Designed miniproteins, single chains, continued (5). Designs and how they scored, part 61

Each design is a single chain, and the fold is of that chain. pLDDT is the mean over its residues in the fold that is shown.

## One batch from the design tools (miniprotein)

Design m18101
Fold by ESMFold2-Fast:
Structure m18101 (fold): chain A 117 residues (1-117)
Amino acid sequence: SGAEVVTGPAEEVARKAAERAEEEAEKAKKALEEGDYDAAAAHAASAGRNAVAAAEAAGDEELVREAKEATVKAVTAALNGDVEAAKEALERLVEAARRAAELARGDKREVTVLLSA
């Protein structure tokens, strides 16, 4: 199980989730460049779970939907060896996660989310 339950202020949880989404997206990109498409898909799925967690912490249903769509595209493209499409979808995941962290700024509401390590 690569999943961790995190509870805290929405601003901190969204920021932590966004940071993990970016780290996992970079690992996915590296795996794509090395031709390890199974590893790329696994890291893309982890990036997506963290981007969704950031959007959930921010309370933005549209960003949750965008992160879920980008996750499906990133994982599917990675499994098919479509490096360009996978990288574009990973960039959309990182953008969604960053937007969620920005929206959660100043939000001291306690939230609980599931992050991927």
Scores: mean pLDDT 90

Design m18102
Fold by ESMFold2-Fast:
Structure m18102 (fold): chain A 68 residues (1-68)
Amino acid sequence: SRREDLLRTVDEVEATARRLIAQGRLDEVRTLIDTLRLLAEGEEDPEVRAYVEAVVARLEKELAEALA
């Protein structure tokens, strides 16, 4: 389904972002977070939107910790 496919893609993006944080590629992490934020803003499915927003919040926290 569209929901299942989107959630799988979001999970893959989160995993990629975490690898990039571990590699110190923080500018690329910012680009991925911005892409997920745009996805959430355009998403009409509230369950998918909430899921993406939760991922964005986790990655923003991890990025902030990596920049400290």
Scores: mean pLDDT 88

Design m18103
Fold by ESMFold2-Fast:
Structure m18103 (fold): chain A 72 residues (1-72)
Amino acid sequence: SMEEDTKRAVEGLKKAIEAGDGAGAAASIAELARVGAPKEVVQEGLKEAEKAFGKDHPAVKVARAAMEKYGV
C-alpha cells in the first residue's frame, strides 16, 4: 500500500542519512515522490538530506530533480 511504501521509504531515508549514504538518501526521497507520499513528508525528507549532506551535494540535487519529475 502507499502507506507501507511511504513508511519503508522514510525508514530507508533515516538509515541512509545515519550511514552517510547520499545515493541511498536520494533514492528514498525519489521513492517518496514516486509513490505519492504527502508533499510535506517529501519536503521534510529533502530538508533532512540538506542538513546531513549540504544543499549543493549531488544526492540533494538528484532528490530535487526526482521531486520535480513527480510534481512535488
Scores: mean pLDDT 87

Design m18104
Fold by ESMFold2-Fast:
Structure m18104 (fold): chain A 89 residues (1-89)
Amino acid sequence: SAKKRAAIETLYRVGVELAERDVVAALGFLELMLRDMEKLKAPKEKIEEIRRLVEEARRAHAEGRLDEARRLALKAIEKFKETMLEMAE
């Protein structure tokens, strides 16, 4: 669906902007996205991969490794986009 793809692209852009400006806000956004993925019955393996990246990013942030936290958050956002686009077909 073109409408579903447009919505996913918008969420992806929001996630990327948040990760660049405020990694903690990006991680909160990803937690909301994970809840929506669970409601939409996304593959559990994909949800677990994204959740692991979020947990690793939170740990990196807590340890002051801000560049690593941002990299992991961006990777989680990209996996969210890939998974949701596959489901939109």
Scores: mean pLDDT 88

Design m18105
Fold by ESMFold2-Fast:
Structure m18105 (fold): chain A 99 residues (1-99)
Amino acid sequence: MEYVPESVWNALLRPDELLREFLSTLGETRETLTLGEVIDLVIEYAKQAGMFDGNPEKKSIVFIPESDILHKILGVSEIDMSNVWALAERILRHATVIE
């Protein structure tokens, strides 16, 4: 996993409507959460949806159907979940940073 500074990981986010809809599917109802909490929820969703590549060499790679809400949030059909900066950049397109 690529290193992410604690200050970035602990950044408080206010989700937009699309990210809020996604979070609600996971039972998350808080008005604000940290970037790290959102990233953890995205990873858990991909795991529950069976999106992870079964290849041991590519365990962090996920394939996202275009019809899925996660595809609408991340804007990609394939992403490496261990690339936390790529995840953060895409999530931040759907949230306002608080403080």
Scores: mean pLDDT 77

Design m18106
Fold by ESMFold2-Fast:
Structure m18106 (fold): chain A 117 residues (1-117)
Amino acid sequence: SEMEKKALEEFERILKEVIAYVSEEMGVKPSEVGRALAEIARSSGALALAEAAEEIGRELETEVSEEEREEYVKRAKETIKKAEEYKKNGDESPEAKEAIGKKELVELAIEAVKKKR
């Protein structure tokens, strides 16, 4: 369905932003972040998410320019900043919940990468 396609495209955009940001912040390759997230997803039975994380990590490393990766990092930084503001203000809007969820995914990715070091 068109709604499923749009939801998948938006989720893939979130993964690109999260993986690019964690890669920059931790000084590791995007493919390493993608694989770390994929292992957590597989352990939880989320096979489609695991495949998406590995593919996006590989794509960011091999097919995406440094300039495009920096744009994903910039978007992730803005989302994290908004999530902190929403959380501080007790905002429970759908926009706040999405931003907070993206920040939680960043924290999960950082923890996953640390376990592999």
Scores: mean pLDDT 83

Design m18107
Fold by ESMFold2-Fast:
Structure m18107 (fold): chain A 68 residues (1-68)
Amino acid sequence: SDEELRAYLASLSKEALRHIAEGLRTAPPEVQALADKALEALDNGDYETAIDYLVEAFRLIKARHDAA
C-alpha cells in the first residue's frame, strides 16, 4: 500500500533515498521527472517532499504496469 511504501521510505537514510531516486532516472520520462524532483528535494534537505515524489513515482510505475 502507499502507506506501507511511505513508512518504508521514511525509515531509510538520505543516501538510500538518493540511490532509489537515481535508479528511477532510467525509467520513462514522467517517472524520471518525479525522480529528479525527489533528488532536488533531498539536496534542499526536504526529506518529506522527497518521499512524496518517490511515492508518486512508484504509484505511476504501478499504474503503467496495471494498464499494460
Scores: mean pLDDT 82

Design m18108
Fold by ESMFold2-Fast:
Structure m18108 (fold): chain A 88 residues (1-88)
Amino acid sequence: KTRELAEKVVEMVKAGVPDEELIEFLQKEAGLSRKEAERVITDVKRWLDAGREDEALEVVEAYLQGKFIPAAIISAAADIEVDLERRR
């Protein structure tokens, strides 16, 4: 069930479905808030741009289970680390 929803979300992003339609889909099918849906879409696009479809699927599944994704936390930490390295 959760996996099928995750696969559908990834397919919709790959097909270039508008973000607004993806947000509505996630709100209706997964009960996510608008902010959570926007985060899922952003994370999925990031992993797909990196060629990591497996990570994109795991991201959606974790959000559908009502859990924060360790990969998203790691990504945010990496962005902060880049800013610190630039300064030093």
Scores: mean pLDDT 69

Design m18109
Fold by ESMFold2-Fast:
Structure m18109 (fold): chain A 88 residues (1-88)
Amino acid sequence: SMEKEKLKKKLEELLKTDPKFKRYIETTLGSSKTPEEELLLVTEAYLLIKENPEWSDDEIAEILSKKFGVDKKVAKATITSLKIALST
């Protein structure tokens, strides 16, 4: 879909321009076998966290759960992992 292509371009941009995001992808997901959908989920989560600092983890997790069809607990774990990486 056009939304997936846009998000894939954002992933490629972040990998080139954001060293913390690149390191997170390489160290946390760093298998060449990581599904594209998981990479896109992480990319969307990262963008939502950065663009909406006022939103709660639960609000972001609900959006991710609906968009990617993942369990809200999985989405929340992704958000927590990213926030820890960003704060280090």
Scores: mean pLDDT 81

Design m18110
Fold by ESMFold2-Fast:
Structure m18110 (fold): chain A 81 residues (1-81)
Amino acid sequence: MKTEEDKEVFYLEVEGTLYLMKASIAELAGDLEEAKKYREEAIKKYKQAVKKGEEAIKKGVASEEAKRNVEASRQALELLE
């Protein structure tokens, strides 16, 4: 990714996915309270990725990769909410 905005959107999406993985591991371990907290953190990260990505798109600075990461984050939010 060539812009700082592209990198920020990418890292926020990756953080959201990492929290979902942690939530799944906690749920399999029977730690339902930790799983819930990790899902809430994942939702926050995906919402931040969408917001930052939409701002970058509106300014005309978003790459096609950033647009795809925004769409992936939106799809993850639809499954979680």
Scores: mean pLDDT 82

Design m18111
Fold by ESMFold2-Fast:
Structure m18111 (fold): chain A 74 residues (1-74)
Amino acid sequence: MSLEEKIEFVRSLPGLSEEEKEKLIEILKTVEDYKRGKLSEEEADKRIKEILSSLSSEQLDKVIDALAKLTAKE
C-alpha cells in the first residue's frame, strides 16, 4: 500500500478525531522518510516518540490500533 493510500485510509477511519488522524499521518510520513533514507533511525525514532508523547493514553491506544490495522493490510 502506498503512503497516499495509507493517508486516505486514516482519513476515512471512524472514531478518530482530526487531531488523532493528523498525528497518525505524521507517524506514517516519518516512517516513509526513514524507509527512503531521508531520516536516520535515530531521527525517525525521536520524531515518532515526540508525536506519541503528545497524545493522551486513550488517544495513544486508538493511534496504535489504527497503525496495527495499517501494518496488517501490508
Scores: mean pLDDT 79

Design m18112
Fold by ESMFold2-Fast:
Parts: C-alpha cells; sequence; structure tokens
Structure m18112 (fold): chain A 88 residues (1-88)
C-alpha cells in the first residue's frame, strides 16, 4: 500500500536526520569511534531511503518529490542546528 511506503519513508527520513545530527556533533567532538558507527548507520538508512523513494516515485512521482523535499528541508535545518551546537 502506498500509505505504508509513505510512513516507511518518513520514519527512515527521521532516523537519517537524527543520525546526521549526531554525526555532525561527533565529528566536532573528535569521537572517531562514534563517527564510524554513525557513518555505517547512515549508509544503511540512505540505501533503504533510496529504495523506498524509488518505489514511491514509480507509484506517485509528485508525492515522492514532496516527501523528498520535506526530508531535505528537515535535514538542512538539523545540520544547521547541530553546527550551531558544535560551535557553542
Amino acid sequence: MIEELVEEFRRLGEEAVETVRELVLARAAGDEERVAELTERLAELEERLVRVGRELAELDPELARELYEEFLRRLREAVARAREEAAA
């Protein structure tokens, strides 16, 4: 069902956004072990997000674009916030 793919995309996007935020903070702290763990987690989430996004694009390209734009906006905001936190 398309609704299940939408929910999966949003869930994966939320996890990816949080993972990127933690990755930015870990890099600023010089925590190499955490950076490695978060990088692996992010790679797994990106692969899954791309797969689900592709399925959504085949079913409803307009909806897929909207979800991707929402994800990118959230990602941009989270990165900016994490960089501010790291600089403080």
Scores: mean pLDDT 86

Design m18113
Fold by ESMFold2-Fast:
Structure m18113 (fold): chain A 79 residues (1-79)
Amino acid sequence: SLVEEAKEKLKEAIKALEEGNNADAAAYAFQAGMLLLETGDPALREAAIKALEAAFAAQAGNTEKAKEYLEESLRIIEE
């Protein structure tokens, strides 16, 4: 499902961020956000926005903020 693929991308983004690969983290986070938006589910919109915010933070080199947004996005889709 789109949600399962987005969850995988969020986890890959967190791993990339922990490895110091901000570019890959940003790409995975962006992909996750787009997948969540494609569901059209209003309950997942906040998770999608957090994933996109994580992508921008990672691209800017703000690793702490990127991690917070990724974890928030993952928490929303896992509840």
Scores: mean pLDDT 87

Design m18114
Fold by ESMFold2-Fast:
Structure m18114 (fold): chain A 86 residues (1-86)
Amino acid sequence: SDEELIEQAYELAREAGKYAYEAGLKAGESENEAKLYGGTAEGVALIAVGVGKAIGDPEFGLEMAKKVLEKAKAMAEAGKSGREAA
């Protein structure tokens, strides 16, 4: 159902935020900067979910949230922050 896709996307958004936060800490960023990048990654994923819902394609939002999570995980493994990825 659309509700299940949206719920899954919200969970992936939260995970993306956690991985982005961890990536920031591993890169030597301050606690506040790591939290900012975590919040930014989660926010970007949540916006994608909202867009998907608005255009009647919740699967689009879910797939975009998955991509944000994959990038956050890759940055965490590489020890890079969101600032270094820009």
Scores: mean pLDDT 80

Design m18115
Fold by ESMFold2-Fast:
Structure m18115 (fold): chain A 68 residues (1-68)
Amino acid sequence: SREEQIREIEERSIKHALELIKQGVPLDDALSHAVQLMAELLRQNGIRLSPLEALKLYNRIRERVLAA
């Protein structure tokens, strides 16, 4: 489903940020790379988010990376 694809994109983006942080990439740069990956995966899967949906997805990624 669209919801399952969005959740998978969220998880992959979070994992990407955490792997970059583990490699010594600064937090802000790791988050920027995660957002870029999120946007690329949404585009590749033909998923169009409203601005509010995109903001909520970004906030979930940011909060989970910061909590790790």
Scores: mean pLDDT 88

Design m18116
Fold by ESMFold2-Fast:
Structure m18116 (fold): chain A 85 residues (1-85)
Amino acid sequence: MAHELTHRGLSAYLAGDLETAAAHFREAAALGDAGAQTNLGIVLYEQGRYEEAVEALEEALRLRPDNTTARRNLEKAREALRRQA
C-alpha cells in the first residue's frame, strides 16, 4: 500500500540512501499518497535536482494547498535554482 511505501522511503532517507528513498516516494505518490509527493520533493532537493524538486513540491501544494512543509521546501528549492543561475 502507498503508506507502506512512504514508510520504506522514510527509512531509506534516514539511512542516507536518497535514490532508494526517491524511488519509494515516487511509487507512493503514484498510488495517491499526497504526503509522499512532499517527501519526494525534499529528497530531490537533497540530491541537487532542484528543477524536479520544484515540480514535486508544486504538485504537493496542488493536492493540499495548506501544506506548510511543501511551501517552505518549495521556497528553498526555488532559491537553490536561482543560485545555480
Scores: mean pLDDT 83

Design m18117
Fold by ESMFold2-Fast:
Structure m18117 (fold): chain A 81 residues (1-81)
Amino acid sequence: SDIDQQIQRIRNSQTIDQVRGQFNQLYSTSMSQITDPNIQQDLHDIQRQTMSQLSQSQTVQQARDVALSGADQMRRLVDQS
């Protein structure tokens, strides 16, 4: 539920900085729900890749699409644990 709420916060973000902030908060929430170190490593890898792509985003919509893709990958990983 917390992850789903943070996904909605990413969708509602109006600036690239807000998207970045909400995505990092979702990452922190996802990490706090996982005890398996292999899944924590996978979450970290998704975060690094998504943040790299976010740094290259030129529009808010591009940033939302990138962050939502990363968030969806993290949600699936948490749900499988």
Scores: mean pLDDT 88

Design m18118
Fold by ESMFold2-Fast:
Structure m18118 (fold): chain A 80 residues (1-80)
Amino acid sequence: LEKARKVLELARKALEYAKQGKFDEAATYSREAANLAFFELGDVETAQLFLKAANYAKQGKIDEAIKLLEEAVKRLEDIV
């Protein structure tokens, strides 16, 4: 539960930076959320959403990044 809350916190920070157009910060927090989701939660599907979001943010495709981050946040909110 506490580990899921930490991932959710990182995901929300990534989403907030993405909405501000801060692509590098959004990508960084999204990758950190992916690592914790994979290694601490064992949630491969949510980790993949964060990795795709980070890749879109790096490409400047911020609308696609935001969409994936919102999906990942909803998945985490369902388990916390």
Scores: mean pLDDT 82

Design m18119
Fold by ESMFold2-Fast:
Structure m18119 (fold): chain A 67 residues (1-67)
Amino acid sequence: ADEEFQKRIDELVKNYTLEELIQRAEELARKLLESKGAPPDLFRIGPVKTPKAAAVAVLYLEDKLKE
């Protein structure tokens, strides 16, 4: 549910800095590129300038890697 997703975002934002979340998202995007031979979808989420946006990117890429 959306509420569960929001709780996961808030937990990431509380425990990690923007820089740490961006690094995690970049690592996941690189793994996605390597496994699927596709460019990372990070830029399709929009500019990652806030901790919340970075957390959303991390969760999105984790979901994509499970496919």
Scores: mean pLDDT 71

Design m18120
Fold by ESMFold2-Fast:
Structure m18120 (fold): chain A 81 residues (1-81)
Amino acid sequence: SILDQIRQYVEDYVKKEKLSPEQKELLDEFLAGLGKARSQAEFDALVAEFVKRARKLPPEDRVKLLQVLSGVVNIWQQAQA
């Protein structure tokens, strides 16, 4: 499923990039939310909340989170095509 592809992508990113505990917590919450999302609007709301929380982190941490988010959004959009 698309959710399994997104989970695998995020897990691989976390393993490769050695993220901080705060970054991992945000990603875990995002993945939990994706598992419960039933619509595009719910997905968009999860993305907006993730971006809002990422903006509160230092610039270096924010860049890594936005990069992984971009990959997740790309996987989601490709599955909708």
Scores: mean pLDDT 80

Design m18121
Fold by ESMFold2-Fast:
Formats: structure tokens, C-alpha cells, sequence
Structure m18121 (fold): chain A 100 residues (1-100)
């Protein structure tokens, strides 16, 4: 594994662990994030890493939309949607680089 990919994985795992602490009261979210950490650690490329994160944030948003009437959840949903949009842009850029 490249040192750059390993470093990016460690940063993403740290963020996912922080989200697990934030959602410690939601066992479905905790289970999703634990599975995501394992998938992030298993990722063999930056593209695979970003795709795992995109799929996870999309699932997290869908789950939290059922609770959007909670103002704290609504604020977090805006942040998660912005993060998902950025991940989709990064994936598109990497795919374009592979096509060149």
C-alpha cells in the first residue's frame, strides 16, 4: 500500500470513529460506521476508498432524513450532503484521470 493511501485511510478512519461517538445512541448508524471502517481499511486504491465513503454517507443521509424534524439532525444533514457532493466530485475527477 502506498504511504499516501495509508495516511488518507488513517484520517478517514479517525473521522468515522468521531461520527460513531456522535451517534453512539443509534445502533444502526454505529453498525454502518463499523462496517465502513473495515471497508476503508480493506480498500486497495484511492478510488475504492472514496466510493466506500460515498456509499456510506449516502446511506447515513437516507437514515437521518427520517429524523430531519430534529434541528440538530437537520444541521448535520446539510453538512453530510455537502460532504457527499464533494466525494462525488472527487470520484468523477479520479475516473477522468484514469480515462486520460
Amino acid sequence: MSPELQFEKELEVSELRRLKELFADDPEVVALLEETIARVEAAKSRLELLEVLRDTYAQLIAHLETRRDDPEVAELLEYLRATLARLEEQIAELRAQEAA
Scores: mean pLDDT 81

Design m18122
Fold by ESMFold2-Fast:
Structure m18122 (fold): chain A 70 residues (1-70)
Amino acid sequence: MLTIEEIAKIVEENKEDNERDPITKQPLVNPAVLLDGTRVSVQTAVAYLAEHPELRLVREGDEWRLERVD
């Protein structure tokens, strides 16, 4: 059995891998950060962009972020 300390470490180290898209409830794939800091899969972010054409996806290192288009 895993100890509480081991479980906490696994959760903390793999929090991003265990994060789920709050909309699709699937594991995050190529995570993108919404304007409010919510992390979603890129597919979900693209759907969000369809509602907000004033936004775009930008790559910041290995992560995607939504930002406003001027």
Scores: mean pLDDT 66

Design m18123
Fold by ESMFold2-Fast:
Structure m18123 (fold): chain A 68 residues (1-68)
Amino acid sequence: MEITDEEIAEALALMYRGIANYYEKQGRYDEAVEAYEKALRLARENGVPQDVIDELEAELKRAKEKKA
């Protein structure tokens, strides 16, 4: 079984989401925003389900509001 580049990118998107959640819990909103933006880019480019993209967009918006 060979893991595709698309499957790897989807896994990386979810990993960045986890990293962003960790930074957000630490109050490190700059790093959280950067990680959410990376997760969203990978998710959009690799056909991740829309529900996951919607969640990432909501989390990014929340992190940006707390950064201000």
Scores: mean pLDDT 77

Design m18124
Fold by ESMFold2-Fast:
Structure m18124 (fold): chain A 62 residues (1-62)
Amino acid sequence: SLEERLAQLETLLKNADKLSAEDLRLMSEQAFRLSREALEQGNYEMGERLKKIAEDLLEKAK
């Protein structure tokens, strides 16, 4: 589910210091894709949360 994917991404973000910049960028791309899918399905709250995580992951990647 989107909720399960969101929880997994939040856990990855909490452990971002243990991930390579490449892995962080890959996870950010996945989060952006999930955000678009959520928005297309009308799940705006989920889409915004996924977008925020994607942006935070990308920020950690520098």
Scores: mean pLDDT 84

Design m18125
Fold by ESMFold2-Fast:
Structure m18125 (fold): chain A 100 residues (1-100)
Amino acid sequence: MALRQALLERLDAEFREELTELERELERLGLPEEEQRERLLAWLEANPAARPYLVMVEMEEALRESGGDKAPALALLEERRAELSEEEVAALREAIEAAG
């Protein structure tokens, strides 16, 4: 899956730098994957400009927890639709549909 990569390429450069630096720092701390995800979600939730990334991370989590069922991830996208641009909604939907 290249969902995160595709969104990174389309986001504001300053936001991309902040996100990349946070992820790098969480990895450097040697935290378990679950803990790193919790920390990332907390940061995204506190930043309204990060809404597309928050939705993406939640969709990835839903897909993982469902054993690959796309329906929960797509339901999350619909719940957050009003907070996203039409282009962001389309990109997230296409990425999830393409995920194996």
Scores: mean pLDDT 71

Design m18126
Fold by ESMFold2-Fast:
Structure m18126 (fold): chain A 64 residues (1-64)
Amino acid sequence: GDIASRVAREVARLPGVDAATAVRVAQLVAKGGSPEEVREVLIEAGVDKSQADRVAEFVERLQK
């Protein structure tokens, strides 16, 4: 699957995250958005910093 689909799946597994947030993160990744932008969106949505950092690291690894 593409990078955006893999990231959307990881975000959807986070407790308390709605479908709109998962879609927003997937769209950012599909447009070549940075791991930092993904982290900021997740923190804005109420995701714990440790979980947001984990997803951002996942995005960074997939973009290499």
Scores: mean pLDDT 80

Design m18127
Fold by ESMFold2-Fast:
Structure m18127 (fold): chain A 91 residues (1-91)
Amino acid sequence: SSSVQQSIDDARRAADQIPDPRTRQVVMWLVGSAQRVSDSDVQQQLADAAYDIATRATSIDQAIDLLERMARQSTDPTVSGILRGIADTAR
């Protein structure tokens, strides 16, 4: 399997361990976005963001803060746009 598919699978497994349903939903939205984009670098960045949120965020507020931080740090406008859009939807 591709490295991107492995990252998506890792993010999904991490999401299953999230007790907060809103934080789990944010991770699943990122996984869904990664699966819908055609660019493999964008897919990888979204899958990595999903995994980071799944393993670091203990609340929805922390997940939103991480999304906004990742969006500001991303050099890819597609990645930044998706991360910011998910943060705005989760508020």
Scores: mean pLDDT 87

Design m18128
Fold by ESMFold2-Fast:
Structure m18128 (fold): chain A 97 residues (1-97)
Amino acid sequence: MEAEKKELEEILKTLEEQAEKLRALAESEEALKERLAASGASEPSDEELAALRESLRLAAEALEKAIELLKQGKFEEAEAVVREAEERIRAILEAAR
């Protein structure tokens, strides 16, 4: 029980950090442009920025939902949601290249 609680706390911390970063990028066009420039990506068009921000918002929402599921002890559901969010983030990074 105590070991499981520490493990859960570490997982929650990691997911919360990821969700916060994605949320910030989704809510700020400037933050997203800065992040893309730091990664060496080409400057996106307004349409590309809008699409990227929407995808990031959905990924942030998915991670936030996974955090809630983990707090409820629904590890299998949380794992599925995290995988979906990771796949979306990977697709966003691939498209920005």
Scores: mean pLDDT 74

Design m18129
Fold by ESMFold2-Fast:
Structure m18129 (fold): chain A 86 residues (1-86)
Amino acid sequence: MSVLVIARNASDAQIEAIRATADGIAANGGTATVEVRGDTVVLTATNANIGSILRAVGVATQMWLQGGTMESEVKGDEVILHVTAP
């Protein structure tokens, strides 16, 4: 399965946290890419193991707890977490 985190209105610190999350996914045998366009960041994790899922969900949840909004979407074997920072 694949997990995507689409983070909008992300701060520089949140962008750095998402990049660190991608590095952690790769270190755990997953594949992750990060695309940054202005304040929008897309983290794509493929071949997601449980550690990859927990890391992706963790960073999305942290943004939600910082006053953002979060919505989940499932498309086939792909889970998409839409997060918007305040």
Scores: mean pLDDT 82

Design m18130
Fold by ESMFold2-Fast:
Structure m18130 (fold): chain A 73 residues (1-73)
Amino acid sequence: DLADLLSKLKEKLKKKQDQITSFIGEQLRKIGDKIQELLEKLKAGEITREEADKEMEELSKEITEEIKKFEKE
């Protein structure tokens, strides 16, 4: 009884850990992709430093909202 319940709890914990790892990986990828995009645009003279900073601020807000959403799930 108890051993079976603990085994089921372990499986649930594993699934949650996998979900958390996947979610963090996705957010880090978004950050990396955005940094690369902004660096290329800055190099090409397509955007200003101020515009790049604004884009990063918007991404930070988006990621914060996604984290809050994930915490509610």
Scores: mean pLDDT 83

Design m18131
Fold by ESMFold2-Fast:
Formats: sequence, C-alpha cells, structure tokens
Structure m18131 (fold): chain A 67 residues (1-67)
Amino acid sequence: MAEETAERNVDRVRAEVEKLDPEKAPTFADIARAELQKAIDAGYSPEGVEAVGDRLLEAARIYAESL
C-alpha cells in the first residue's frame, strides 16, 4: 500500500539524518511524513509515493553531507 511505502521512506529519511544529527532526525521524519501523506491524499500510486520518498531521502543526504 502507498501508506506502507510512505512509512518505509519516513524511516529511511530519519535514519540518514539520525547518524549525523540525531536531534534533527525527528523533525526531518515529520517533514517527510507530511510530504508523503500529501502525495497519498493527492491519489499518487505506490510508485509515485516511492518517487517522492526517493527525493526526500536525497534531500536528507544532501543535508547530512553539508554537516
């Protein structure tokens, strides 16, 4: 389901931030959850939700690399 895809991607974003900035990991997880929920509410397929998740994970990695 798209919601399961979203939860998995939220966990991935949290993990990427947590290893370098654990205090910010919950904030990034909340942002990711909100963005993925917007995609689900807009009727995106699981593949579309996965694409949004991939973009959020890339943004989290760029943030982590900037530390």
Scores: mean pLDDT 78

Design m18132
Fold by ESMFold2-Fast:
Structure m18132 (fold): chain A 81 residues (1-81)
Amino acid sequence: PPPSFTEQLRAEAERTKEVAEALLKEKYPDVEFEIRIDENLVVQVVFKDGRVLTAGLTPENVLVLRETVDGKGVVVERLPA
């Protein structure tokens, strides 16, 4: 059988975390952040000031950072991987 939806999301979340950590350390080396994967397998970038962004990776290897406003993801940055 094909991988479960949860297995696919977990694999995507782990890859997104690795790519986000590498790209953000390269582009913003002096910015303190922590990358976590929540229980819903959503990748979050947590900044020292308390700001939280969600991270997604497109099939084209573009990292998309979104801020949640009123339950909706607003794209704040796109970084080619």
Scores: mean pLDDT 78

Design m18133
Fold by ESMFold2-Fast:
Structure m18133 (fold): chain A 59 residues (1-59)
Amino acid sequence: LTEDEIELAKKASEKHGVPVEKILEAIEFARQITLISLGTEPSDLTISEAIKRAIILSK
């Protein structure tokens, strides 16, 4: 996890009332899947979609 990804997770956690750990887990999972499937770092779009999905699934 990068420092920017941690800050995005904290902001999303505060805004949506979702535990930051749940959002961080979603980001890390997206990174792992992208590395396994494509051999590359996840895009900003992939990270944003992972955060949105974590928020939706937590409601």
Scores: mean pLDDT 79

Design m18134
Fold by ESMFold2-Fast:
Structure m18134 (fold): chain A 66 residues (1-66)
Amino acid sequence: MSPSQKAVRETGTEVRMIGLLTDAGLSDRTIDNVTQALDQAVKQGLLSQATAERLKKEIEEVLKSR
């Protein structure tokens, strides 16, 4: 039983939403804004550092694969 199962599901939803947003308006500016938003969210305690790092990696990969 994993208490992080819900967190993983929420993270997946967030990544999917970011993916949809980047697909619609992917740009260097979007990357910078997302990176800043993730850093701010970690500082505010809305996201764990590990989750933010994962999201950053996935966004980078999506952008590089573009």
Scores: mean pLDDT 62

Design m18135
Fold by ESMFold2-Fast:
Structure m18135 (fold): chain A 59 residues (1-59)
Amino acid sequence: AAALREALLARARAEGEEETRKAIEQGPVLSDKSKEALRQALLERATAQGEAEAARLLA
């Protein structure tokens, strides 16, 4: 159902945010602009993976 898909996508985005946070905190010292670019790239990747996973589970 649409509600289940929305829940899976919301969870994937939340997990992407947390993973991005950890990568920035534990990675090398970066400028604010570099951190934002890395954050955007990681969040886009996490969202794409969440979309693919939701499609696999929901068919």
Scores: mean pLDDT 71

